# Ledger of designs, part 28: designed miniproteins, single chains

Each design is a single chain, and the fold is of that chain. pLDDT is the mean over its residues in the fold that is shown.

## One batch from the design tools (miniprotein)

Design m959
Fold by ESMFold2-Fast:
Structure m959 (fold): chain A 93 residues (1-93)
Amino acid sequence: SREERKRELAELLGIEPSEIDTYGVVAEAILKTDPNNAGAWFQLGLKYWAEGRYEEAIRYFRKAIELLPENERLRREAEELIRRAEEEKRKLE
């Protein structure tokens, strides 16, 4: 369920589940004025991951990676979440 996915994601990131909903709304607002904000694309990816919309989450995480330097922590976090999303997609057939 969405609530279960939110709890799992929140535990992985060390945040409250409600922060994922806040991140999604804030990310959409940021991207209207700054489409090159990697953090906002990452937060949008978290929203779609929580919704179980893994292909969309992967696209947004990839957009965040595209905008980040190779050695950035957020890039590595996005890459790990993409790997997990791909694994979840394989289970949903």
Scores: mean pLDDT 80

Design m960
Fold by ESMFold2-Fast:
Structure m960 (fold): chain A 84 residues (1-84)
Amino acid sequence: DVAKKLNELDTKIENSSDGKRKEYETERQKLIEEAEKRVDEASAAIDANPTDPEVLAEGLDTVARYGIPVAVHRTIEREKERRK
């Protein structure tokens, strides 16, 4: 569950010393990049087979599992930056 892992990493980042914080920030960035790659691959598969219901269903599941949690966390990051 990408959403759960991102929330756990955010909590660890807030509660960590500078050295450990950088490690968790690196893990968080890696998780986001892996999730975005899965979404990009799913989008490419849909674009190649837009009328295949199985490909569409699998792609939408991938977006829900990986894309939506990442989009939510990026929106929270942008809102926090805006309020600083």
Scores: mean pLDDT 77

Design m961
Fold by ESMFold2-Fast:
Structure m961 (fold): chain A 87 residues (1-87)
Amino acid sequence: SSTLEEILKLLEEALEALEAGDLERAVKILEEVVKIAESDPSIPQNYIDALKYILEQAKLALETGDPRTVRLTIGLVRLLIRDIKEE
């Protein structure tokens, strides 16, 4: 679907922001991804749930600056990108 392709593109952009340490940009992109995913009934609920969890981890990383939370968030985004590409 075109929505899933847009989500994938935005997740790649969020990953670049996270890897660059631009946590504010990463959170903004992930908030938009969640909004897009929730607006399209063709998007599976498990992807919406995963995106919401990733957003909460990204917000926690921004609030705390904890490098372990940043690495976890990067890992979660990479796993979701891989899962979407394999569908």
Scores: mean pLDDT 89

Design m962
Fold by ESMFold2-Fast:
Parts: C-alpha cells; structure tokens; sequence
Structure m962 (fold): chain A 59 residues (1-59)
C-alpha cells in the first residue's frame, strides 16, 4: 500500500540521517581507517537514497 511505502521511506531516511551524522563528524580526519569509514558511509548513503528514489516513483 502507499502507507507501507511511506513508512518504509521514513525508516530509510533515518538510516540516511545516521550516515550523514558519521560523515559530518569524521570528514576532516586524516586517519586512513576513518577515511575508509567515511567513504563506506558515503557509499551506503548513496544506495539508500537510490532506493528511496525508486520507492518514491512507485508511491
């Protein structure tokens, strides 16, 4: 249903917000492991936003 899709988008948006929180706090780090963690969170955010966009097309 459209309500189920809206709820799913909301949950995915919370996950996006969590990746943004990590990225913003760690983006200035010069530590290689932290740079890798930021890159991983950027990739996760991109996939989540892509999935949200696909769900919005079906809404």
Amino acid sequence: SKEDIKLKIGVLQIAVDSTDYVIERMKDSKNPQTIALVANNQAQKAELEKYIAELKKKY
Scores: mean pLDDT 87

Design m963
Fold by ESMFold2-Fast:
Structure m963 (fold): chain A 100 residues (1-100)
Amino acid sequence: SREELLQRFIEEFMRLRDESPSWAEFEEKVAALLAEKAKEGPELAKIAERAAVLVLTAEKLRQIGALIQEELRKKRGWPPLSAEDQRLAQEARKELEKLK
């Protein structure tokens, strides 16, 4: 079913996120997989694109949340975020800087 395909693609993109050391590498891997699925047909391509949007949105929300927490902690003089959460905040700042 379309729902089973959507779930499979979500799991695949989440795996690519976990295997990617940076947001840029993750975006490149997502784009490559979408290009590959587009060759298999328009229906499969649309389902893969929907899965990509869901996973990318969830990851961006995590990055934005980390950025908000980092700025809040700085403002209040609280201890800094973990190194992992600091990296998420850094990726959010890089993306904001790229806005036209």
Scores: mean pLDDT 81

Design m964
Fold by ESMFold2-Fast:
Structure m964 (fold): chain A 79 residues (1-79)
Amino acid sequence: MEKIATAEEVEKKAKAQLEQLRKDGLLDEARAFEKGIEAGLAGEVPPKTVAELFKDQTEEQRLAAVEAVGIAVGRKIKE
């Protein structure tokens, strides 16, 4: 499949992204992303078309999409 960063690289980027979201005052997005990462580490599977979830959505749907990205990241870190 596509060339994907190693679990270690994904973990470092995820931590940086969480810190950036918190610095920017995007606390809801930070919480959704962190919750997603925790679910991914616990073995939850992200939706197949995560990228599509970020299009044409309400704030609630956007937060759900951020959580889905977090799940995908958590799964890669779990490796």
Scores: mean pLDDT 68

Design m965
Fold by ESMFold2-Fast:
Structure m965 (fold): chain A 80 residues (1-80)
Amino acid sequence: SDEELEEKLVQELSKELNLSEEESRKLIERLKVYLNVKSVQELLSQAKSKLTPELLQEDFNLPQPKSEKIVEILKKLSEE
């Protein structure tokens, strides 16, 4: 379910990026708005082709290490 995918994504982002659950949920919402998607399932589907670490650095003002980890996490979960 989308709810289960969101919880998995929140947990992975919080753990890998040392973010709170709230901060992870805010990041997910920003990514969904950016890609114009309404669900985490759609986010994961589109992230593989549309999100790069470079784009996250430029459009989200995220440091390179965090940008790379975000893309890796999204790719890993999209393989489910």
Scores: mean pLDDT 83

Design m966
Fold by ESMFold2-Fast:
Structure m966 (fold): chain A 58 residues (1-58)
Amino acid sequence: MSGVEAGTAAGRAAAEGDAEAAARYAQLKGFPYSQAKRLAEKGRSTGVGAGAAIGAAA
């Protein structure tokens, strides 16, 4: 999947506390919404950044 670019951009927003927007954006780029939101929340809680976690998983 070419979701790395979309995931990285969404990750910056999610790291700023907008995990919903990050998950929505990742879904539009081909990620399942529930998985994207879960990765965004995990990245945020570990301090890695939600989109970095999504992008790395893509």
Scores: mean pLDDT 58

Design m967
Fold by ESMFold2-Fast:
Structure m967 (fold): chain A 86 residues (1-86)
Amino acid sequence: APSAEEQIAALLAAATADLQATVAAAQAGQLSVDQLRARRDALAARAAAARAMIAATPAASYLNLLRLIANEGELFVLDRWIAKAE
C-alpha cells in the first residue's frame, strides 16, 4: 500500500495539475466565473485534505510541506485573479 507521504505527494501533484489546467482553461475563455469558482472550491477542498493528512503525519517530509505551501500559494493567486474577473 502507498505510504502516507506517497499519498500526500500524489494528492498535491494532482491538485497542482488541476489548478494549472483550471488557470489555462480560464485564460482561454473556456470557463464562466461560476465554473471557475466551482473549480476553485474543489481545489481548496483538496488543499485542505492534504493539510489535514500532513497534520496527522508526525514526521511529514520537508518536501511535502513545500508542495502544500506552493499549492496554497497558487490557490491564493487564483482567488485574487477571480476577484478581478468579477
Scores: mean pLDDT 84

Design m968
Fold by ESMFold2-Fast:
Order: C-alpha cells, then structure tokens, then sequence
Structure m968 (fold): chain A 65 residues (1-65)
C-alpha cells in the first residue's frame, strides 16, 4: 500500500521532469518507465515496482549530474 503511494508520487515527478525536458529520447525513456511502473502495480508485482522505482531515481540523478 505504501509502495503504491510512493510509486504514484514518483510517477507525478517523472511526468513533470518529462514535461520540462527538451531531450526527446530521455523524455521517451521516462514515459516508458512510468508505464512499466503502472503495469507492475496492476500486476501486484511489488518487487518489480521497487526495481523500477530505483531505476527511475537513478536516471533522474544521472540527468542532473
């Protein structure tokens, strides 16, 4: 339950970053990860949700470097 709330908050953040980014390739990868997170939530695969959240966080950090 908490994991799903965390994922939804991250998805909102990813959407905002994608909207502000001028890099189309990065924007598409962020959108793809967002879709994969939603699919994992619908499937009830909490381990996959955790993995995808960490992957998204890593991509956001690298983009800011």
Amino acid sequence: EELREEARELLKKMSEIAAKTKDVDFQREMTRLAVEILEAIDAGDEERVRQLIEKAKSMIEKAKS
Scores: mean pLDDT 78

Design m969
Fold by ESMFold2-Fast:
Structure m969 (fold): chain A 95 residues (1-95)
Amino acid sequence: SPRDEAVQQAETMIIGSQDFISDVQSSIQDSQTQDPDTRQIRMGYIVTQLDTVISRIDTVISNMQTNGVPQSIIDQMQQIRSQIQDLRDQARRIR
């Protein structure tokens, strides 16, 4: 069902979220130590990647809300979205 698909997508994202966030944080820190041209290019890639991920999360959250998924799962997805948004904004500022 659309509800079960939304739950499955959310659970997959939640399971992978900690490693993804950690990898992005490491990429930002590494990129910050590079020369200005390399830093600009790397931060640009990070921002683009995170914008895509945020868009996908927003779609999943909308599908969860529409299909009456438990609020606890929606809250977890919103928290992950907030963390990714913060990382995206950080990468954009360092650029």
Scores: mean pLDDT 87

Design m970
Fold by ESMFold2-Fast:
Structure m970 (fold): chain A 111 residues (1-111)
Amino acid sequence: SEREKQLAEAEELIEKGKKLLEEGDYIAAARLYKEAGDIILSLDPNSKKGYELLAEAYIILAELRKEQGDYETALALYEKALEYLKKALGEDHPKVKEVEKKIEELKKKLE
């Protein structure tokens, strides 16, 4: 089915993204995770996996921007990641609390 083909494409994008992360190509890895998440959410708007992939993509980009000293852009990207993680995992999940802590640390750097 078309749905099965799109899910297979998403899984291939996830595996390629993982390899790119291992190789240090953070921008390409984030792009592939976002594409995979978008495909999954187009098939199921309530997919926990889809929201987790979008969150991972934004976290990758946020960490890269933070390392570059672009704290304002990093903050905005972490806030997007937090929104998606809350949808995927719920507001009390340890991964959500970890991203909230990173946001608080960046806000202190911008003061």
Scores: mean pLDDT 90

Design m971
Fold by ESMFold2-Fast:
Structure m971 (fold): chain A 66 residues (1-66)
Amino acid sequence: SDETIERIAKAIEKKLGVDPQQAKEALRELTKTTDPEEAAKIIYEKTGVKLTPEQAQALRDFLLSL
């Protein structure tokens, strides 16, 4: 849900200093892709956080399970 994405984005801001608007955009785009490599690229380009494709896929799957 958008509320969950917003809470995760605020947690990312607090721990990593990433703009919460960019974090929210990255999380929304993440839920629209099925490619783990593309998912990792989206997170990196929007937030500067480098995830493995497997980590990005796990985050996407978690968001889709909500």
Scores: mean pLDDT 75

Design m972
Fold by ESMFold2-Fast:
Structure m972 (fold): chain A 91 residues (1-91)
Amino acid sequence: MYEAEIEQTVGGKTTKIRARAESADLLTASLILALTVTFKGNAAKIRIRVDGPLEQAQAANEAIAARIKALYPNASAKFYPDGTMEITIEE
């Protein structure tokens, strides 16, 4: 199962949202919905952790980042050795 913890700071206020899904595709859809509903054009920094083997987690993170960047062109992604990914969305 895929699990993501979204930590967002908007206007100096930090909000944490958790999303879980059985697949990277479902997790991506959940994250896009959260970003669309919670962050309408606001800058965001999102931390995602995907459970599982490191290689599988990295592949899932790349797919998630690509789909988010398709909707938010100013998004950037950092991939960490532990399978954690950080996505920054700038205005």
Scores: mean pLDDT 72

Design m973
Fold by ESMFold2-Fast:
Structure m973 (fold): chain A 69 residues (1-69)
Amino acid sequence: SPEQIEIDRLAEEALAELPGEDRPEFVKALNLFRQGKYEEALEMLRKLLEKYPDSPALQRLVEIVEKKL
């Protein structure tokens, strides 16, 4: 779907921006999103966004997940 293509692109952008120490947590959040566990995914993505507030990719991913709730 067009949304899945956008999510995959945003995930690549976020992984390129994130330090290696935070990548496992980000991947876990994406896996929760793919499982339909939107509330849990959102909590993890919001924590990453608090740590990296200027990440456009994390901002857009949070918006996408919020729309699923």
Scores: mean pLDDT 86

Design m974
Fold by ESMFold2-Fast:
Structure m974 (fold): chain A 83 residues (1-83)
Amino acid sequence: DEAEKLKEKGEEYKKKGEYKKAAESYRQAGDIYEQQKNYKEAFEAYKKASLELKKIDPNDNSEEVKEIEKKALRAFFKALELE
């Protein structure tokens, strides 16, 4: 599964302290999970992406972080609605 491989790459980058690359890998995994309508996994992946970016700057209020947080919120509500 491509999404699982991207999550594994994200965990590897995270362990190396490459938080920006970790965030991008998690964001891409979330995008694939959302396309698969696996909203629970998409939500978790997007949350991990934003958390990794905030490790670089805890007060990061960039458009990149905002967009990832919007994707996470959307996936959360879709997951909740389907349960």
Scores: mean pLDDT 82

Design m975
Fold by ESMFold2-Fast:
Structure m975 (fold): chain A 71 residues (1-71)
Amino acid sequence: MSPIEALQQAAELVRQAAEAEKQGDLETARELLDRAVEILTSNPQVLAWLGGREGAREFVERAFRRWVEKL
């Protein structure tokens, strides 16, 4: 998977997680966010760009909050 594809796939999972959160499906939202972090951390270039696993987690959490606010 290319770095761009990893970022796009993670972003889509975060959007779906925000929709699940709005519907009250907290378990599905958490699972989707965990998958997004896994995708980002599985790509060495993306992991380096985001500042490691913690940076990837922060990136996912920030994107999730923005989507929840927009929905």
Scores: mean pLDDT 82

Design m976
Fold by ESMFold2-Fast:
Structure m976 (fold): chain A 89 residues (1-89)
Amino acid sequence: SEKLEEAIRRAVELARRTSPRAGRVALLVASYVAGALVFPERAREYAERLRREAEERAREIREEGGSEEEVERVLEATRYAVEVIEEAL
């Protein structure tokens, strides 16, 4: 529970400090973690969807001319969020 809340806080803080395009993806990460917190019976589904959707959106950031640093920070936040969701199962 506390780790899920921490993952939400980290994703929101990333959204606040990064570009608008990368921030949208960071907020998506926060929404999936919040979903896992509120609906623990769906946590496994949310982790799987988050893995797929974050990779797709990271590709979109690159296509829009985003930096590799923006992409890596988003993917790092995603990996952390998925790990925390899976640990809460």
Scores: mean pLDDT 82

Design m977
Fold by ESMFold2-Fast:
Structure m977 (fold): chain A 94 residues (1-94)
Amino acid sequence: MKEEKIKKIKEEALELIENNAHPVLVSEKVYELLKLGADKEAEEINQLYLEKFREEAEKRAANGEALPITPEEKAAMRARLAALEAEAEAREAA
């Protein structure tokens, strides 16, 4: 019984990952696996999701699409852009 539930949830989670479903849906499947004590299966699904998210983030960046980023990441990106602009101006003035 327990093994059948784990298999079903894992299969559903894999379909969600393949179809680029919302992160919350994948997280719910991971939590269901953890609730059943399927720690290995939960870790496998979480790892596959992180790999898929990385691939999608790379594709979106290549296409110039805005990615959801943290306020800290936004601040770091703005600081980096300002530094690059200052460096460019310094090189043009030299």
Scores: mean pLDDT 70

Design m978
Fold by ESMFold2-Fast:
Structure m978 (fold): chain A 59 residues (1-59)
Amino acid sequence: MSADEKAYQAGIELRTAVEAGDPERAAQAARDYMKNLGHEDIADAGALLARRVAEEKAA
């Protein structure tokens, strides 16, 4: 499986987790997405943002 394919799958998972209001799942998906795009340096920031968005959806 290519990095592009893994990034695509992680992007779908991120969207699904955010729509479900699951912050932990959204954070994990965001890390996987950023890492597969080669953006490991900002993976933590992406995960924090995704968690926050999912929390707002759940509230």
Scores: mean pLDDT 78

Design m979
Fold by ESMFold2-Fast:
Structure m979 (fold): chain A 60 residues (1-60)
Amino acid sequence: HMKKPKSPEAQAVADEIIRFYKEKVKDPEEALRMAEAATSTLSDEERKEVIDYVKEKLKK
C-alpha cells in the first residue's frame, strides 16, 4: 500500500523501472539510477514521487 505517482507519465515511468528491476536487474542501486535518468524530463515533484515509489517497491 504505497502512494502511487499522481501523473500518468510519472506512473508509467515508475512501473517500467519496477518491471525492469523485477525481471532483469534485481539491483536496487541500478534501479535508482534508472529512475533518476528516466525522470529527468519530469517536474521536480513528479521525479520525487517516482523515486519515492521505486524506493518503497525495492524494499519488498
Scores: mean pLDDT 74

Design m980
Fold by ESMFold2-Fast:
Structure m980 (fold): chain A 78 residues (1-78)
Amino acid sequence: MDMYSILLEALKELLKEVKENPEKYKGKLSEEDKEKIKRLESQESNEIEELLYELLKVMSEDQIAKAVEPIVKELLKK
């Protein structure tokens, strides 16, 4: 399985968890995170970018990275 497919699956799983447990994933949006959202809106989006945009609405980029890392590691375990 390529890294794109693993990352896409991990982001989908994280988005599902956020939708099921919104209180668990309350975060603060920094000015840097808001700038990244604006840049993403102005570009042609692939599936990963669309999922990241959805997640950035409810949690910071650092929180997304920390939450995605264990999911990616689990998907890479065989």
Scores: mean pLDDT 67

Design m981
Fold by ESMFold2-Fast:
Structure m981 (fold): chain A 113 residues (1-113)
Amino acid sequence: AAAARLAAVREAMLALLDELEADPRAAPFREPPDLAKEPWIGDIIPNPVSLASIRAAVEAGEITSLDELRERLEQLFDNVLKYNPAGSPLVKAAEELREKAEKRLEEAERALA
C-alpha cells in the first residue's frame, strides 16, 4: 500500500539523518547558520540548509522520498564546498559526510526496492 511504503521511506530517512547527526563531522552542519551574527550568509546562500532543517522538512512531510532527501543533502554539501576554502577542515568534513550519506541512501533504496 502507498501509505505503508511512505511510512517505510520516512523511517529510513529519519534513521539516515540520525546516523549523520550522530557523526562528529556533522557538528558544523547540525544547526542553521546564525544570520544575526553572519548576515552576509543569507545574501550569498539563497537556500541555507542544515541537518536540523532537513529533519524538520521530513517530519513535516515536505520531503517524502529518498531522492528529495538526497537533493537537500546535496544542497547542504554543495553550499559548504562553494562558500568555504578548498581543503579547509569544514570542506573535508562535508566531503566525508556526503560520501557516508550517499552510501546510506543507496543502501536504503535497495532495502525499499
Scores: mean pLDDT 77

Design m982
Fold by ESMFold2-Fast:
Structure m982 (fold): chain A 95 residues (1-95)
Amino acid sequence: SGIEEAIRILEEGIRRAREHLRRGDYEGAVRAAKEALMRALRVVEDKEVQLELIGHLIRLIGAEFDGELNGDMEAAARESVRILEDSLRILRERS
C-alpha cells in the first residue's frame, strides 16, 4: 500500500513547511509542502487514495498561483500546510 511511508513523508513535510512558515519563508513553506505531497503520491499504491491526493496537489498548485498573483504568499503557505494536514487525515483513515 505504501500508506505508512506516505504518512511519514507527510508528517515530515508538515514539520518542514511549518518551520519555513514560522521563519516568514512562505515560498519555502509552499515548496516543502508540494515536494512532500508529490513524494507521498509516488509511494501510495491505492488508486482511490492516489486520486484524492492528486486533487490535493491541484488545490495546492492553485493556492500557490493565487498567492503569486495577489502578492499573498503567506496565505498560500498557510493553505499548503492545511492541504497536507487534509492529506495526512485521508492516509490515516486508510491505515
Scores: mean pLDDT 90

Design m983
Fold by ESMFold2-Fast:
Structure m983 (fold): chain A 120 residues (1-120)
Amino acid sequence: SMLEKIKQLTEEILELAAKAKEAIEREDWESAEELVDRIKDLINEMATLISEEPPETVEEAEEVLQLYEEILAAVKELRELAREKGDERLAEYLDQLAEDIEKLIEYIEKRRKELEEKEE
């Protein structure tokens, strides 16, 4: 199902985010950039998947929102760490990823409202 695929992509993103955090803490910027690029690719896969198979129930939309919020929190933590360590370019890249995730959240919030209106 779409939700199962989003859950799997979320788990993969969070694992990559943990590895990126370790790379940033070591100031291994090459590894950090590679890991963030992979996170971006998975976020793009999520965007494609949700556009092709949008949530069909309010409950499904709420679960997707929770997963996206978890990803957003991880990306924001990486952004702040990159700034603290002095890689402003990586921080700007992560800021752009955060904006992309926020747009996905806005899309699902709109979809959730549409689904709620259909149940009235």
Scores: mean pLDDT 88

Design m984
Fold by ESMFold2-Fast:
Structure m984 (fold): chain A 57 residues (1-57)
Amino acid sequence: DSLRRQQLLQDIDDGMRRIQIAVDAIAQVNKEKVSLDEYEKKVREYADKLIEEERKA
């Protein structure tokens, strides 16, 4: 179905956007050379922010 194809393409695009954000957050944290604990915390907080944004929409 063309609808199924469109949905899959949208899902991939959305996933790529989220990956891009994660990569940016990781790059930012890497520049700070923080500990692994801080690393995970910062990346997770940024991801949670995205989830909250979607929840409010």
Scores: mean pLDDT 70

Design m985
Fold by ESMFold2-Fast:
Structure m985 (fold): chain A 87 residues (1-87)
Amino acid sequence: MKKEEELKKEEEILEKFEEALKELYEEIKKLVKEGKIEKARELFEQSLPSLEAALKQVLEAAKDEELREKAKKLYEDFLKEVEKLLS
């Protein structure tokens, strides 16, 4: 297997995870802006198990420490920003 193919797969998984976090954040933000705070909280809570599973997949796939730390930081930053929106 080419090293470029392995790295590309790890980066692709991380990019998909980042996109999933951004999409969920935008949907939660939209619901909050529309005054649907309860629905925003419900969406967030229902999405947590899937996001945690996605993070686990990134961490298991990523051999590079930088990619692992980036994934963890993206997830932690996402949680903090959502908490601010729901406060």
Scores: mean pLDDT 80

Design m986
Fold by ESMFold2-Fast:
Structure m986 (fold): chain A 70 residues (1-70)
Amino acid sequence: MTETEVNLERLRQTASSLKDPLARLVVLFEMAEYDPSLKPEVRKAAEEAYEAGLITEEELKRLYEVLEGL
């Protein structure tokens, strides 16, 4: 339950800062934390968000680093 609360807080913070376009990406990332087989789908979503100008290159790199640590 505590881990779900932390992940929910991150999702809400991201959505509040960057709007809903990133919410789906963050949800996929959280799901990959639970099911690592989803890592490729998370990377795909992150790259699409970056191409759309919704995240910076630095944010993309940070996301990949955290994802790789799963």
Scores: mean pLDDT 67

Design m987
Fold by ESMFold2-Fast:
Structure m987 (fold): chain A 85 residues (1-85)
Amino acid sequence: MSIRERIAADAAVGDRQELERRLGSQLLLAMAAKDEETAQMIVDALVATGLLTAEDLRSLALIAESYGFTDLAERLRKRADELAR
């Protein structure tokens, strides 16, 4: 079963906090697998929950950078700066 199929299944959950927790776990797995395309999809889904703060996005950027996803890290920092305005 693909991570993308799991994201679609998790989107059916009415609890935004539970969805964020599940997406966060899936993001770490995608990063460990070096699947940047799937990691980007999970990040977009996490941002769509509206629960992430600018600090949360900066923390995710540091994690992405540690796994070598420099482009993803830059996009996360840019989004954090936009949210902090």
Scores: mean pLDDT 72

Design m988
Fold by ESMFold2-Fast:
Structure m988 (fold): chain A 65 residues (1-65)
Amino acid sequence: RPSLEELREEARELTAEVDRLTGELVALVADPSASQEEIDRAAARTLAAGGRLGDVLDEIRALEA
């Protein structure tokens, strides 16, 4: 099981990934040539990354107790 320090680093990496994916999604939504399929795929990837971040934050909270 990862240490609190490792989980904090993973949370930082996942936060950066969520920010990157959100930026890509915003750019696709603003692009009139982007297909709905591309937008839906980017949205699904962003949601999945956010879920992973939530799980890591929950583990950090459990270890802090």
Scores: mean pLDDT 83

Design m989
Fold by ESMFold2-Fast:
Structure m989 (fold): chain A 80 residues (1-80)
Amino acid sequence: SLEEEIEKAKKKIEEDPELLKAIEAFAKSLKTEEEKEAVRKGVDQAIEVTKTITDPKEREVGIFNVAVGELILEILEEEE
């Protein structure tokens, strides 16, 4: 399923310390509830776009983008 592919991509990102550090830095740069809500809406939009992708390589990029966004949101939740 798409959800399983996203979870697999998230685990691969967690194996890359520099990428994970960049994701954490971006999440910590978000200061307002409006900025955080924009990320949530962006992730929802990325999921819908990824569902329309039929090319396997483009789909992998879409899945990666969703995985990055979801990790940002998870970091934001952990800082509360």
Scores: mean pLDDT 82

Design m990
Fold by ESMFold2-Fast:
Structure m990 (fold): chain A 108 residues (1-108)
Amino acid sequence: SPLQRALLKALRGEPLSDEEVAILQRAVETIPDELREPIENIVKLTEKILPADVPRAARLLAAYAIVQETRLDPSKLSDQFIVATALRDIALGRLSDEELELLAQSVR
């Protein structure tokens, strides 16, 4: 989908078009309200770890995708650190293309 392609490009550190940025921003609005604050807290934990060029919308969506795939509880601080570490590994290019594609595919 256009969303999955935009997210994959963002996670690879590739430059995004304005249309791709808008797709990611709209997808962030679909994150359930109950998960919004815990996921934003995870992204805040990554602000000193992730490069500034990784869009905030992509970080929020990646955190949400990781939570959905791993069944971690984002309300637990220990699980928030696990998700933040996974986001750091994505930003450092430690995930394979196949792993990044699977993560992007988990976002609807």
Scores: mean pLDDT 78

Design m991
Fold by ESMFold2-Fast:
Structure m991 (fold): chain A 83 residues (1-83)
Amino acid sequence: MLEEARKHLKEAREKYEAGDEIGAIDHLSKAMGALREAADKTPEVRDQVNTLLTTAARNVGLGRIGDAIDYLESALKLLEEAL
C-alpha cells in the first residue's frame, strides 16, 4: 500500500514539474486512494492523515496542485513513521 502511494506521489510530482497538470491530478487521485487504505489500518495517525487528504483534495479543486502534492507527501511520511 505505502509503496503504491510513494510511486504515485513521485509520478504526480514529475508530471507537475513537467507542466502536465492533468497527469499530476490522475496520479494524486491514485495516491489518495492508497493513503486512505493505509490510514484505515493505522489508527494512531488515521485522523491526521484524513485531514491531510481532505486538505489536498480541496487544493486540487482550487488548482493548487503543488500544495496538494505537499499535503499528500506529509500524509505518506506520517504513515511511514507510524509503521
Scores: mean pLDDT 86

Design m992
Fold by ESMFold2-Fast:
Structure m992 (fold): chain A 90 residues (1-90)
Amino acid sequence: SMVEVRKEVKEKWEKILALYDEALAIVNDPSLSKEEKLAALKEKEAEIRALAKEMIELAEKNGDKELAEAVREELEKLEAEFAELRAKLE
């Protein structure tokens, strides 16, 4: 059902937000090297992309084109945020 689809998408979105919070903590961790921070950001961004892909595929398979487009737009915003986080590491 559409209700179950949206629940699963919401749960995956909550995981994406947690991964972004972890990325912010990593960037601000003085115990980590620049190299370790960049590697960790790459891993978090890859996991976010994988979750977003699953959300888009689930939405499209169930005919929710509006939800699929909304997820794509939010992913683009998050990718821009990760680019800014990488830039802060010099």
Scores: mean pLDDT 86

